# Designed miniproteins, single chains, continued (3), part 78

Each design is a single chain, and the fold is of that chain. pLDDT is the mean over its residues in the fold that is shown.

## One batch from the design tools (miniprotein)

Design m10702
Fold by ESMFold2-Fast:
Structure m10702 (fold): chain A 70 residues (1-70)
Amino acid sequence: YTLSPEAKQQLAELKAAGKEFDWLKLPEFAPIQKAALAELKAEGVPATTLFGRVVNRVFDLLEKAAEEAA
């Protein structure tokens, strides 16, 4: 979960603009998205709500990784 300073800045800009879904298209976020999906499936989250929960979990994982890297 190594996040470059540029990726962190772009994530913050997209989140502030209300376009949080667009940052998921960046290649560096794919591994974290996969991990978040696996966690939510293990927690028994239904497939119908899984996408919204994945986005929130990815943000949590990314912010935690960025905080630990600081």
Scores: mean pLDDT 64

Design m10703
Fold by ESMFold2-Fast:
Structure m10703 (fold): chain A 85 residues (1-85)
Amino acid sequence: SSLEKKLKEIVEEYKKKIKELDESEINKEIAIKILEELYKIALTGNVEELKNNGEIAVLTLEEYNAPKAAKVVEEAVKKMVELLE
């Protein structure tokens, strides 16, 4: 319960950061959906799966020309990984 609450707090903080970025609305929506999917992986406790999917997510956002969103998602993944380790 405590761990799940802390993971949710990280996700909500980084969703807020994405919303405040100088990025297109569609890129923000994509980044938020990606972050929600990464949160579901984090809830399983599989740190390696979270790291691997986090790397794929960052590359995907860079391919969409959303480098600011990619950096925010990368930082969110690092915070979730730190919490699980």
Scores: mean pLDDT 88

Design m10704
Fold by ESMFold2-Fast:
Structure m10704 (fold): chain A 99 residues (1-99)
Amino acid sequence: DVARKRAAAEFHLELYRELEELERRGELSLSEEQRQARREGVRRAEETLAALPPLSAEEREEYERLLEELRRERERVRELVERSPTDEEVVKIADELAA
């Protein structure tokens, strides 16, 4: 499906841009291999978008719905990842390792 392929490619570009922004702010440190993988991912997503035909009105509505769904799922995953172990859980793990 053209709409699904477009939504997936644009979503991947958004993720790559977020990683670049985090690295720029010093919040994320990437290896050269990880930076190369990101650059290749961007290139593949851009090639996918360039190869896809223009969307019909119906396909555009489906594309917008799918892209919004992907963005919503990403926010849920982000909230779960941002729930770092509590200081209490970190102390408990450290104490168990020190025993």
Scores: mean pLDDT 70

Design m10705
Fold by ESMFold2-Fast:
Structure m10705 (fold): chain A 110 residues (1-110)
Amino acid sequence: SAREAEVERLMIEAARILAETLERVRRIVAEEDDPEKLFAEIKRVVEEAAARLQKIRDRLLALGAEAAAAEVVEMFAGMLEEIVALVNEKDPEAGERLAAYMEEVLAALA
């Protein structure tokens, strides 16, 4: 149906945003050695992704696609866990600080 096709399109868009965000974070982690700048750049990229995904979630909810909207939040949480793991491998102190920030980001979506 047209509704099912639109939900699928929105889910593909969400997956693309997450993949692009994770690639941007991988580059930041590889190139930035200052912990404060690393944290600030990752925070900015994550906040941009959260805003874009919130628009997709709102559109899915408007379509009555509650399960798909919940899946977007789960996919976002999975990306945040992968980001924390990447940072933790480079700097465990920065990784722990980032994990605390990511918990706050996820709580704001509940």
Scores: mean pLDDT 88

Design m10706
Fold by ESMFold2-Fast:
Structure m10706 (fold): chain A 81 residues (1-81)
Amino acid sequence: SAAEEYVAKGLAYVQQGVEATGSKEAAAHLQEAKRALLIDGDLERAIAHVEEGARALEAAGATELAKQARDYARKAREHLA
C-alpha cells in the first residue's frame, strides 16, 4: 500500500540518521518501527516510531534527515484512511 511505502521511506531516513549520529534513542525507535512494519503489520505503531526516531535525530543534530523522516511519516498517516 502507499502507507507501507511511505513508512519504508521514513524508516530508511531514520536508519541513515542512526548511522550518521550513533543515537541510541533513534536506533531503539528504528528497531520498534521495523518490528511493527515487518512482523506485526501495525502501520500506526510503525509511523509513531518513525516520528519518535526523527525527533531523536533532530535532538542529535541530524535536522535534514529528521525532516525527511517526518515528511514520509505524515504522508503515511494521510494514506491510512
Scores: mean pLDDT 89

Design m10707
Fold by ESMFold2-Fast:
Structure m10707 (fold): chain A 93 residues (1-93)
Amino acid sequence: SAEEIIRKGAEEMGFSDEAIENLLKLAKKYGITNKEEALLFLSQVARAIEYFGKERVEEALKKGDEDKLALILGFANAVASTEPGKKLIEKVS
C-alpha cells in the first residue's frame, strides 16, 4: 500500500516513530493513495533533507507543522529543479 511504502521509506531515512506518524498524516492530507504518488512524495522528502538537513525536516514533522513542512518540501523541490534555484539554495544554506 501507499502507507506501507511511505512508512518503510521514512524508516530507511532514519526518522523517529513520531515523525513517521506525522509524515503519514501529511501524505493522507495530500491524498496520496497509490505506489507512484508515495514514491514521488518520498523523493520530495529526500530532496528536503538534502537541502535543509534531516534534523530540520524531522523537527517540523515532530511539531506537526504541516504548513511549514509543505513550504520546506515545495521550496526544495520547485526551486532546486532550476539553475537559479540551485544557486539561491547555496546562498541561503
Scores: mean pLDDT 74

Design m10708
Fold by ESMFold2-Fast:
Structure m10708 (fold): chain A 74 residues (1-74)
Amino acid sequence: ALTTAQQRVADYILRNMEEVRDYSQRELAEAVGVSQATVSSFMRALGMRRVSDLFEEEPFARLMRAYRPEALPA
């Protein structure tokens, strides 16, 4: 399961997909307000090598299965 910090990464991506497509790990971390280590561990948890892998069918399906908006503050 994803940690609360990794769930914040997931939430940001799903709300900002057009913007995130071209992001580096650093840019994604800065935009979400988490460490680069959090983005790296998030990517490893979903089997991703780069942020753009999220736009492939299987990594996106894994994200949707792991995403839990109830773990985030309202």
Scores: mean pLDDT 78

Design m10709
Fold by ESMFold2-Fast:
Structure m10709 (fold): chain A 87 residues (1-87)
Amino acid sequence: MEKEEKVKRYRELLLEAMNVILDAAERRRKGEGPLSPEEQKKLEEAHLKLDAAERAIVEVLKRPDLDIEEKKILFSELFLEEIEKRK
């Protein structure tokens, strides 16, 4: 996978996860009742993706030797690796 492809892929996955979490929060705010089992599963998967992103950020922050573009590439690679492990 090309470096640009990895950056695009992680952005798509994080945006999807954020949308799921925000949609669930909006439904609760409107009093639309409890999430369905399918919606609950999607919310759990979204939280796992955010956890993977947090872990990737922590690892990137340990690398002050990398410039910002190299850090973005490393973040993308570590994030996608964590998601792959959690299928």
Scores: mean pLDDT 76

Design m10710
Fold by ESMFold2-Fast:
Structure m10710 (fold): chain A 80 residues (1-80)
Amino acid sequence: MEKEDLEAAIRILEAALAGNAEEAARIAGEAARRGMEAEPVPGVSPEEAAERAGELARRLAETLTPEQLRAMIEKTREML
């Protein structure tokens, strides 16, 4: 569901803002796996989706500034 995806995104961004890239990757992987269980995508395994989401969350935590992370959290909350 769209709301659950937005809530997961906020949790990922908050973990990244806290400097916890591993927690951000874990949350992203769990959200991706849950999404694949609800709506399977042909040609993509839940494990592959989780790995890709975790990689993206880790990269986001490493590359974005605290200011950018806060702006993304605020924008995502507006979408809820």
Scores: mean pLDDT 77

Design m10711
Fold by ESMFold2-Fast:
Structure m10711 (fold): chain A 71 residues (1-71)
Amino acid sequence: SAAAQALEEALATAAEGLEKLGYKVLEMKVDAATLTATVVVEKDGVRRTTVLQIDPETGELTALSHKIEKA
């Protein structure tokens, strides 16, 4: 779907930007059925897991959860 493709493109751009800022992108998973994505990054011994959802009508991204833990 257009929304799932927009989510994949937004994540690819975000991954490139995060790596330029010194984050290591450990995992990026898109679930097209639920229009959600899970992003796992690590920097300075801290791992961050964020779950995002895209609205199929507006294309807006919403963070559903954010977890911070020692890596």
Scores: mean pLDDT 79

Design m10712
Fold by ESMFold2-Fast:
Structure m10712 (fold): chain A 60 residues (1-60)
Amino acid sequence: MSEEKIKELMITVAAMELMRGKSEEEAFEAALKVALGLGMSEDQAKRIAKEAVKEAKEKL
């Protein structure tokens, strides 16, 4: 799976958590868990998870 597709999944997961009334921190943790589960490094996953939460907020 490409990094772009992983980021799309992370944005979707973050948006779903925010729509459920979860905090930005909970959305970030959910996105981070997806990236780590798909084999992304911790440093890369943390960076992209922050971007994913930001983009999810912009779409809501």
Scores: mean pLDDT 82

Design m10713
Fold by ESMFold2-Fast:
Structure m10713 (fold): chain A 89 residues (1-89)
Amino acid sequence: DAIKEALLRRAEKEAEEILKEMLENPSEEMIEKIRAEIEKMRRLLRDALERARKQDSMTGTVELLKLYVETKIQLYEKVLKEVEEKLAK
């Protein structure tokens, strides 16, 4: 639990910092960069899960990686939505 909480807190801090940067200097370039990062994370997670399944090596480490990456993706998507909502004024 302590490890999971530390990972989630780290993801939240990273998302807050990105939100702050985007609110200070909103740009299409930053939006595209965050979208690219989300896509990159999705591909890495998909490939890692597929490899683990093929090798029949689903472990607690893979579950922690999945939790961390999925949470980070969700937080980044939330940041992107908030920025797009603010720019749509």
Scores: mean pLDDT 76

Design m10714
Fold by ESMFold2-Fast:
Structure m10714 (fold): chain A 57 residues (1-57)
Amino acid sequence: MDREIVQLAAEGMQETGRRLGEGVTPEEAARGAKEYVESKGLTLTEEQLEAMRRAAE
């Protein structure tokens, strides 16, 4: 359950970083991950979003 959300968030983060290019910030990557997860019918908690942002650093 939690692992699925984290995996989807990581995929969305990678896709967002690739789309925005070399200048993407961890904040932009985390925002993209949230949108991607929500498109799959799931929701990231603020805690999970913060973890994604830290991972993007």
Scores: mean pLDDT 70

Design m10715
Fold by ESMFold2-Fast:
Structure m10715 (fold): chain A 74 residues (1-74)
Amino acid sequence: MSDEELAREWADGLRSDDQLRVLLAHAERERALAEEELAKLKEQGAPQDEIDRVERGIRNAEVLIRVLRERLAA
């Protein structure tokens, strides 16, 4: 199952717009924190594997944010 499919199934489980908004706010905060962590890792010269892992986390959060925004717009 793809990360996008998992995000869509998770969003489908949330029927309330309030629940979707709370999850969206959480996902946006998680993305921002991951972006800050990525900047720190690059400043510290962290191994590429760690940088790649955080970058994947950011991409996953962006997919979830997109799915949640689509659900709120519907």
Scores: mean pLDDT 78

Design m10716
Fold by ESMFold2-Fast:
Structure m10716 (fold): chain A 120 residues (1-120)
Amino acid sequence: MIKILPASEIRKYVNLTPEEALTLSEEELASLLVLVLGVPEEKAIELAKYYFENGKTKEALKKALLEAVKVRADEMELSEESKEEVLKKSEELLERNEPLIRLDTVVGVEVLREAVLKAT
């Protein structure tokens, strides 16, 4: 059974890059998705299992991370246009091996952009 780890154990992984994340356990990846990317626990566990069952490859990790970002964008009730922009920018960040916390930043920026557009 996958357990979500305490924030104190995951804090050291906040600046982790995708390449460095390839060595994470199933529980560490699920916990990182919950605590760093704000993914619901049930979805984080599902995505970590996908990564583990698909051989812990760079491709499997990338797919799990992109789906995590999509789930988070859905939770934030972003428009389809904003979701497409989030996924595009997230793909570019993963290709550049940027720290995983930047995926949360991409979602946050689009949430703020939509709030401003709806206000006026």
Scores: mean pLDDT 80

Design m10717
Fold by ESMFold2-Fast:
Structure m10717 (fold): chain A 95 residues (1-95)
Amino acid sequence: MEAEKLKKEAEKLREEILEEGARRYVRALAGQPGTRATSVEAARPLAEETAEGKLPGDDEPTTEGGKAFVEEIREKGREVEKLLEEAKKLEELAK
């Protein structure tokens, strides 16, 4: 029971992070030549990579505000990972 609840919370949090992160990337990089963040859909891979702790490379925001939201996405991604690890541990104990 608890493991299923944690998985559901983790997936919900992850989806919220990816949607919000993609929207913030589009806004932050709107004037930047060569960016992949041309739409919310195109920016989802950047938000996903950021949540997984990867650097976006050429699409990394250069402003202090942009760097701050990248760190926010990374922290939220770590929270999702912790929830999934705890759920996995509970499932293994239930076997």
Scores: mean pLDDT 73

Design m10718
Fold by ESMFold2-Fast:
Structure m10718 (fold): chain A 115 residues (1-115)
Amino acid sequence: SREEKVRLFVESMLILAEGGDRVKAGRLYTEAVLLEPLSEVEKRILEAWNLFDQGRYEEAEQLLRELLKELEPDDPLVPAVLALLSEVLRKLGRTEEAEKYLEEAKRLYKELFGE
């Protein structure tokens, strides 16, 4: 389902942002893609993740901040964008800002999918 796909996708991004199990994150991502094709927003989040993986942190930040401006505050993909932005900011040495975004991502994930 769309809801289950989005939940798995967001969870995979949160695991990556926490420096957690990359194998588990990859598995959840694969399960999400098998349920439903990626939306254009999810594809842009992956584009930002690919930029991050290439060390192109400032470009990744720009794309993620553009996504945050375009998305409604209650969009279920917002936690994924915030989680990846947190990782990008940490690589840029903006640790305090990164932690704030990660905490917000976790809060929103719990509100939308956990409790």
Scores: mean pLDDT 81

Design m10719
Fold by ESMFold2-Fast:
Structure m10719 (fold): chain A 82 residues (1-82)
Amino acid sequence: SEEELEREAKAIAYLASRGDEDTIRDFAHFLGIDEETLRAFAEKVKPELEGKISGDEAMETLTRVHKEGRAKEVGETLKKLL
């Protein structure tokens, strides 16, 4: 489950890296982290996942995390990966 949280944090950050400043703000609020933290992690993760994950796969991950109420757990994991 820790490896799952790490993969989900990276997928959601990748999705955020493809959005604008409003996307960063909304995703940071959803994850319970600050915008600067999400932006920094998104920049790190984008080149790692570009071409390896689709936007649809990342969106599916976001939808699952939201439905399962695990956004804050993913956000805490994201902070530990910086």
Scores: mean pLDDT 86

Design m10720
Fold by ESMFold2-Fast:
Structure m10720 (fold): chain A 109 residues (1-109)
Amino acid sequence: ELSRLVREGLRLLAETGTATERTRELGARAVALARRIAAEEEERLAAGAEPLPREEQLRLVEETLKELAELAKADEEALKLMEEQLKEFEKAPPREQQLAAAISRAVLE
């Protein structure tokens, strides 16, 4: 569901160039699902599960950003945004990196 909401939201944003009411609704639902996924990952880690390997975290984030760039009709701006987001991911605290990877996994499902 998160993957579907993100894809549809990006498609509408790319087509209109501005946020429509439908795009805002899909964005709000995607954020709510992302928060739920993050909370589930926090519970999983609190239960003693191992975090995803750093290499796998990076791969998931990179793959998600690439898919999102393709859906946004990849151009120079989309590529630059992808590179900036990847740099921000690398600078984030380990917990935030783990949560971002969990959300990325859900988007790629």
Scores: mean pLDDT 82

Design m10721
Fold by ESMFold2-Fast:
Order: sequence, then C-alpha cells, then structure tokens
Structure m10721 (fold): chain A 110 residues (1-110)
Amino acid sequence: SLMERIREAGERAIEAVRKGDTEKALEAIEELLRLAREADGEGLLLAAEELMRIVREAFRKGELEVLEKAIEALEEVMERAVEVGAISELEAEIMVGIALIMLGVLKVIS
C-alpha cells in the first residue's frame, strides 16, 4: 500500500542517518516526498510524521544537509496537508517552526 511505502521510505531515511550515509538519507527523503505527492490527507499526515522523525534523528546526529532536506520536504507536505484540510494552518506552522528552530540550533553549535 502507499502508506506502507511511506513508512518504509521513512525507516530507510532514519537508518541511513544513523549510519552516517548522507546520500542514502537524501535519496530516501526524496522517495518519501514523491510518495507524499500521490497521497491523500491521511498519507500526507503519515509522511509529515515520518519527516519529523527524520528531522529529529538528523538533528541528534548533526547531519545538517539531511536536516535541511527533511525540512524542505516537511514544508511541502504541510502546505499540501493544509490545502486538503488534513490539518490547520496553525498546526502546520507550529510543526515547521519546531523543525526550523532545530536547524537554527544545529547551525550555531556546528
């Protein structure tokens, strides 16, 4: 199913981040984003959840390039989720805002 493919792409991205495989992490994020573009509201919310997991893992590992790519993907997914009525604009702004704070912190401590 599309939902299973989204979860699998998210898990591949997280595993790649944990291994320090930046290229594989970026490939998995791009696959996740491609799948999210085909998704309905439930699939968009799952993709957002997976992207937030990737954001947290990239932040924890100090993987700046992966963190930036995951935030770009999260912004696109959140914009679409608002457009289809899956989440409020305020909830989307809060989620993206948290991710951007993590990016700002990592840039200062790196």
Scores: mean pLDDT 90

Design m10722
Fold by ESMFold2-Fast:
Structure m10722 (fold): chain A 85 residues (1-85)
Amino acid sequence: SIMTYNQALSQIKALLKQAAKSKDDAEARALIDQAKNIVDDYIKQNGPTKEALFLGSLIGMTEIASTVMPVNEAAKLTLKSIEKS
């Protein structure tokens, strides 16, 4: 079956919440890589839609933030950004 936007977003949010709670940077990074795989699978099934671009932007934002802070703090920033909308 085709992955829906709500299914992909829920899975990505769950992985970001796990990464945000991780005290190990390598573990947090592995969780973000899992979220990236969810985005890639969503794009393969649905194409480069505005929803796909939004999901990709969440991962991109987290990766850019992780260049200047721990991955778990970067994940917290991304979650805070989603919850404000």
Scores: mean pLDDT 88

Design m10723
Fold by ESMFold2-Fast:
Formats: sequence, structure tokens, C-alpha cells
Structure m10723 (fold): chain A 68 residues (1-68)
Amino acid sequence: SVEKAREEMRKILEQTDDPVEAARKAIEVALKHGLSEDAARILAITLLQEVYGLSTEEAIRVLKEALK
């Protein structure tokens, strides 16, 4: 479910000091909950902005590094 994925992703981001590692783990959780790759990426960007206070450009850079 999307709600369960969002909840677990948020907890990962809140508990991890390294935003790249947190983003990587959050994407894996979203995919395990049946989200598409595109939906997982969009949700991760939103949560990176909310939890870490990143700009859209900064969140995209973190996500790009996490997906290497």
C-alpha cells in the first residue's frame, strides 16, 4: 500500500544521517510495497524535501547518487 510505503520511507529518512543511503533504502522499501519505479522516485523526492529540508534540485541530486 502507498500509505505503508510512505510511512516506512519516512522512518528510514528520519533515522539515517546519510541522505544518499536513506534514499536508496527508501526506494527499495517503496518497490517492495508494489510502487512503480516512477512513483517511488517521486515519493522519495517529496520526503527528502520534507525530512531533510532539501530544495527540489538538491533532492534530485541525492536521488541520482542513490541510484548509481
Scores: mean pLDDT 85

Design m10724
Fold by ESMFold2-Fast:
Structure m10724 (fold): chain A 100 residues (1-100)
Amino acid sequence: SEEIEKIREQAIELLEEAAEKYKESNPEFAKKLEEIREKLRNAKTIEEIEEILQEAVELAVEYDRLARETGDPEYSEISAVAITVAIMAKEIAELLKKEE
């Protein structure tokens, strides 16, 4: 699907940009984004995309908690990036389901 591949490419670009941006300040988050990017590049099934969605949701929840506990605005930014990735993964999963 051209639509699925367009969203996939946009998500991969976002993940690459965010990983580079947070590489020095939050290396664990940057590493997780690189892992998600590789999984997304290779994902072929709805189940694989739903696993990526779950990982992105877990990151969003973790960094939202850190933002509330510390008051550090960077954790809020990180959580927002993870939410955006989760939304994109959900969109890909929904489009894949429509092709069945």
Scores: mean pLDDT 86

Design m10725
Fold by ESMFold2-Fast:
Structure m10725 (fold): chain A 62 residues (1-62)
Amino acid sequence: VVQLSKEQEQALLQLYEQYTVNGVIPPNKKEQFFKQIQIISGASNQREAELSLIEVLIKNAS
């Protein structure tokens, strides 16, 4: 079950801020970025990692 802790959510947000340039993740860093998301979230694959990140971003949108 991919239920993220508050600490994991904060780590994902920090990673997103670190990797984004002008609001976009550079194409040459996308693979590395999602690999880090998988490590932090415990996701089994890139698609689960992407969904976890999207959920965190939506939850923290103003």
Scores: mean pLDDT 75

Design m10726
Fold by ESMFold2-Fast:
Structure m10726 (fold): chain A 87 residues (1-87)
Amino acid sequence: ALETLRKLGEEMEKNSTDPRVKELGRKMKNGDLEEQKKAWLEYVELLTEPLKKAGKELSKEEQERLKLTVEMILKGLKPEEIEKILE
């Protein structure tokens, strides 16, 4: 089992105010490995959607920021905290 994803899911469910993030947190917390992976990928898509809507392809610098964001989320940081750090 991906223990880090379960811990992340628990934190997302407890601390997020976004219903979509809470739902993804529940799937990561309670799901099997495949459901956890799917929920994680959906969460990454949710985080990258604003960049896609802006009509921008991810530059190398934006890809590096996305990688850092993913690493910070896996360590249990909230999306709101990550936005402040990457600002």
Scores: mean pLDDT 65

Design m10727
Fold by ESMFold2-Fast:
Structure m10727 (fold): chain A 78 residues (1-78)
Amino acid sequence: MEERLEIDVRVALTLIYVTIAENAYKRGKLTVEEAERILKKVREWLEWARQSPAATPEDIALLEDAVKRLEKILEELK
């Protein structure tokens, strides 16, 4: 129960962070350092979720997609 709630929270926060980063990027307000910091956090949550028995394939796929989206933004910022 508690671990499932933690997964739900981290997935929700990941979606929030990606949305904020994408919006900041579109507005020309996102720095490389901010993008790197968000990406590092989401990668840590993905690695944790991959080792969690409570994580579903759908949770992992959402986190993997978030990492890819953030990596694309970071590449475009350079």
Scores: mean pLDDT 84

Design m10728
Fold by ESMFold2-Fast:
Structure m10728 (fold): chain A 60 residues (1-60)
Amino acid sequence: MLEGELLVDGSRVTVVLDGEKITASGPDAAAAARVQAQAEKLLKEHPEEVTELMRALSEA
């Protein structure tokens, strides 16, 4: 499981990659929903790049 935090439009969003499932959550539901939709799309198109990004975020 890989976990990272992003700041989107000033809102903190937590992203979790657990196997083939990616989930985004945060106090701003709209920002979290946008991040989840984009992350799911990127995971399908560029799974290796998403995995590396999540690894970098979990190490930061």
Scores: mean pLDDT 77

Design m10729
Fold by ESMFold2-Fast:
Structure m10729 (fold): chain A 100 residues (1-100)
Amino acid sequence: SHIQQLTDAFIAKLNQVKAKSSDPQTQALIDQAIAQAQKLTDMIENNAPAEEIEKQLRALEETLLQIVSRLDPNDPEVQAALAEALRLLGMAKLHITLLK
């Protein structure tokens, strides 16, 4: 599906950022974001209720904010991961809007 393609691209970029990090907390947050993104995608594909998708989306957004606070915003790999995050989050938000 299109949303799975966006999730796969996002996960690939987060794994590149994770490989560059020596900080265990940042690595744990990246693993959490990957798991949350996959769960969000699975919920959308399986037509979960809007309220459940919104809760999962908020959890992912919070984890991403924590990751961003630990990274160099001028790093091209970080910028690429953020671009993929924005595409995935945008699609999820559109899906939620169409369910309301």
Scores: mean pLDDT 88

Design m10730
Fold by ESMFold2-Fast:
Structure m10730 (fold): chain A 64 residues (1-64)
Amino acid sequence: RKTAYNLVNPDPNKTLKEIAEKLFPDMPLERLTVTKNGIPVEVDWNKTVKELGLDNYSGLVIEL
């Protein structure tokens, strides 16, 4: 299994939590990090991709 997933054109109407739970089933969100170009960024997992302004974000990764 992959420990990191690149997000390419994520669904703007889905929450990051929904995306993360699909990529890392049964993994607690506290163990996951969102990075942009290798730099950790703080995100609200309960907000949609669009609400976070990440719908046109390049280099976005969810990783363990």
Scores: mean pLDDT 74

Design m10731
Fold by ESMFold2-Fast:
Order: sequence, then C-alpha cells, then structure tokens
Structure m10731 (fold): chain A 85 residues (1-85)
Amino acid sequence: MDDKIKQELLDFAEGLGRIVARDLGEEAGQQVRDQLVQAINNNDYLGFHDIVLQTMEQLSEEAQLEAGRLYQQLVGRLQGIRGAS
C-alpha cells in the first residue's frame, strides 16, 4: 500500500471524527473514526466512501459543509499523489 495515501486517509478519518464529535457527540465521532480506519486497513475504498456519505447525511447543515470541504481537499490530494507516476 502507498504509505502517503494511507496517511492522508487516516488524517481525514481523524478530522471527520472531530467534526462528528462536535455535532453529534464524542461517541458518534469515535464510531465514525473507527469505521473509517477499519475500511483503510482493509483497502476498502468503496466502503470508506460509503461511510463518509452516510455520516454526512446525519450531520447538521454547518457540519456537513465543513465535512464536505475536508473531503474535497482529501480527494484533491489523493488525485495529486496518483497522478505522480
């Protein structure tokens, strides 16, 4: 696995977990982080994406906007990494 990609996904999982914890409570934030980390460890990128989408549906409008921006930044960084062959 590309260690740089894994690190970016882990940083995103922690960031989204913090957003969820502020909006829905610490237990919900920890649960989302754990699910994302499990998907990363299993190389399950579709599962990772599905967890993000399901999480965003549960967030307030303000938290959903913050999470959406964080996810857009992640996608841009991953595209930059994968484009560098």
Scores: mean pLDDT 81

Design m10732
Fold by ESMFold2-Fast:
Structure m10732 (fold): chain A 75 residues (1-75)
Amino acid sequence: SREELKEWLREEAAKRGLTFTDEAIETLVRAAGEDRERLEAILEFLTPEPGRPSATVGAEEAETLARLFGLKYQE
């Protein structure tokens, strides 16, 4: 379900030292639909290098990432 995907994304981001706002999670999951592979690619891209501070990703950044990675928006 979308709720399971949101929880998965939040947990995977945390494991990578990333913090997503609830709005960012909502934006990415809505854009990705069932495309976990694209969400994994976004997580990999955002994973900080060792020693870099953790980044917080908000809804606007999530929207930009979804576009960059070719996620399908519901239009």
Scores: mean pLDDT 75

Design m10733
Fold by ESMFold2-Fast:
Structure m10733 (fold): chain A 65 residues (1-65)
Amino acid sequence: MLELAVGTPARSLTSGVEGEVVGVADGMVGIRLPDGGVALDDASSVEALVDGEWRRVPADAVLKA
């Protein structure tokens, strides 16, 4: 299980959007865009910057407190 903090850099491989993690639920990731919008994408199509490396988000990922 991967724990993602709010504000973790994230990118969507399907839509090409980049931003920060704002939510993770039910195999989906919410990404806050630079314009203030939020995009939802399947975790399998999202990479997050974890420990300095871009990693694909697993379906069982959760938000870190």
Scores: mean pLDDT 78

Design m10734
Fold by ESMFold2-Fast:
Structure m10734 (fold): chain A 66 residues (1-66)
Amino acid sequence: TEARKKFGEEIRRKAEELIEEAIKELEEKYGKHTPLDDEVREAVQKELEAKLKEFEEELKKKLEAE
């Protein structure tokens, strides 16, 4: 289904955007030469998963309305 394909592409694009933004924020906060603590990595991953899930639910809602 074309709608399903578009849905997958939007999720993928949002995931890439969120990852890029998170990396940029981490570089600004901790510096590019400092290795990230496991705790920081875990927190960032959890936050990314939460944001992606929220975006997925919003996109599903739009798909149902269409």
Scores: mean pLDDT 71

Design m10735
Fold by ESMFold2-Fast:
Structure m10735 (fold): chain A 55 residues (1-55)
Amino acid sequence: LEEVEARGDAIVQQALAISEAAGREAAHAKQMYLDSVRRQLQAQQAALEQARRLA
């Protein structure tokens, strides 16, 4: 039973490592997207401020 449990633990550890790598990649993709949105919002706010000065 201990040998079977050790094999089970190895499979679980491998699955967790794959899941953690996928989680890190997803977090990085989210940060890149948020940075892109922030740049777009900054440009839009600058344009809106310019429009308000002209109004």
Scores: mean pLDDT 79

Design m10736
Fold by ESMFold2-Fast:
Structure m10736 (fold): chain A 81 residues (1-81)
Amino acid sequence: GSRAQVLADFDAAVAAALRAAGVDTLSHQQIRAIIDSMAAQGADRSVLVDLLIAIRRRLRRMGVDSISHAQIRQVIADMAA
């Protein structure tokens, strides 16, 4: 799929995971699980690796162990530019 499609699918998967868990933030381990599931379903691994690196950098810069949907959307927007 296109880079834009992979990023859109990731946003949808994050929204679904937040709703299923009844939480407002996801841990790095939960984000890894979503990315691993998408890779297993045939999503472009280069885009998924870039995404995981961008999220890890965001978490480290902020000194936090979890990330909100709004923060994930900002990472996606920065990657789409």
Scores: mean pLDDT 86

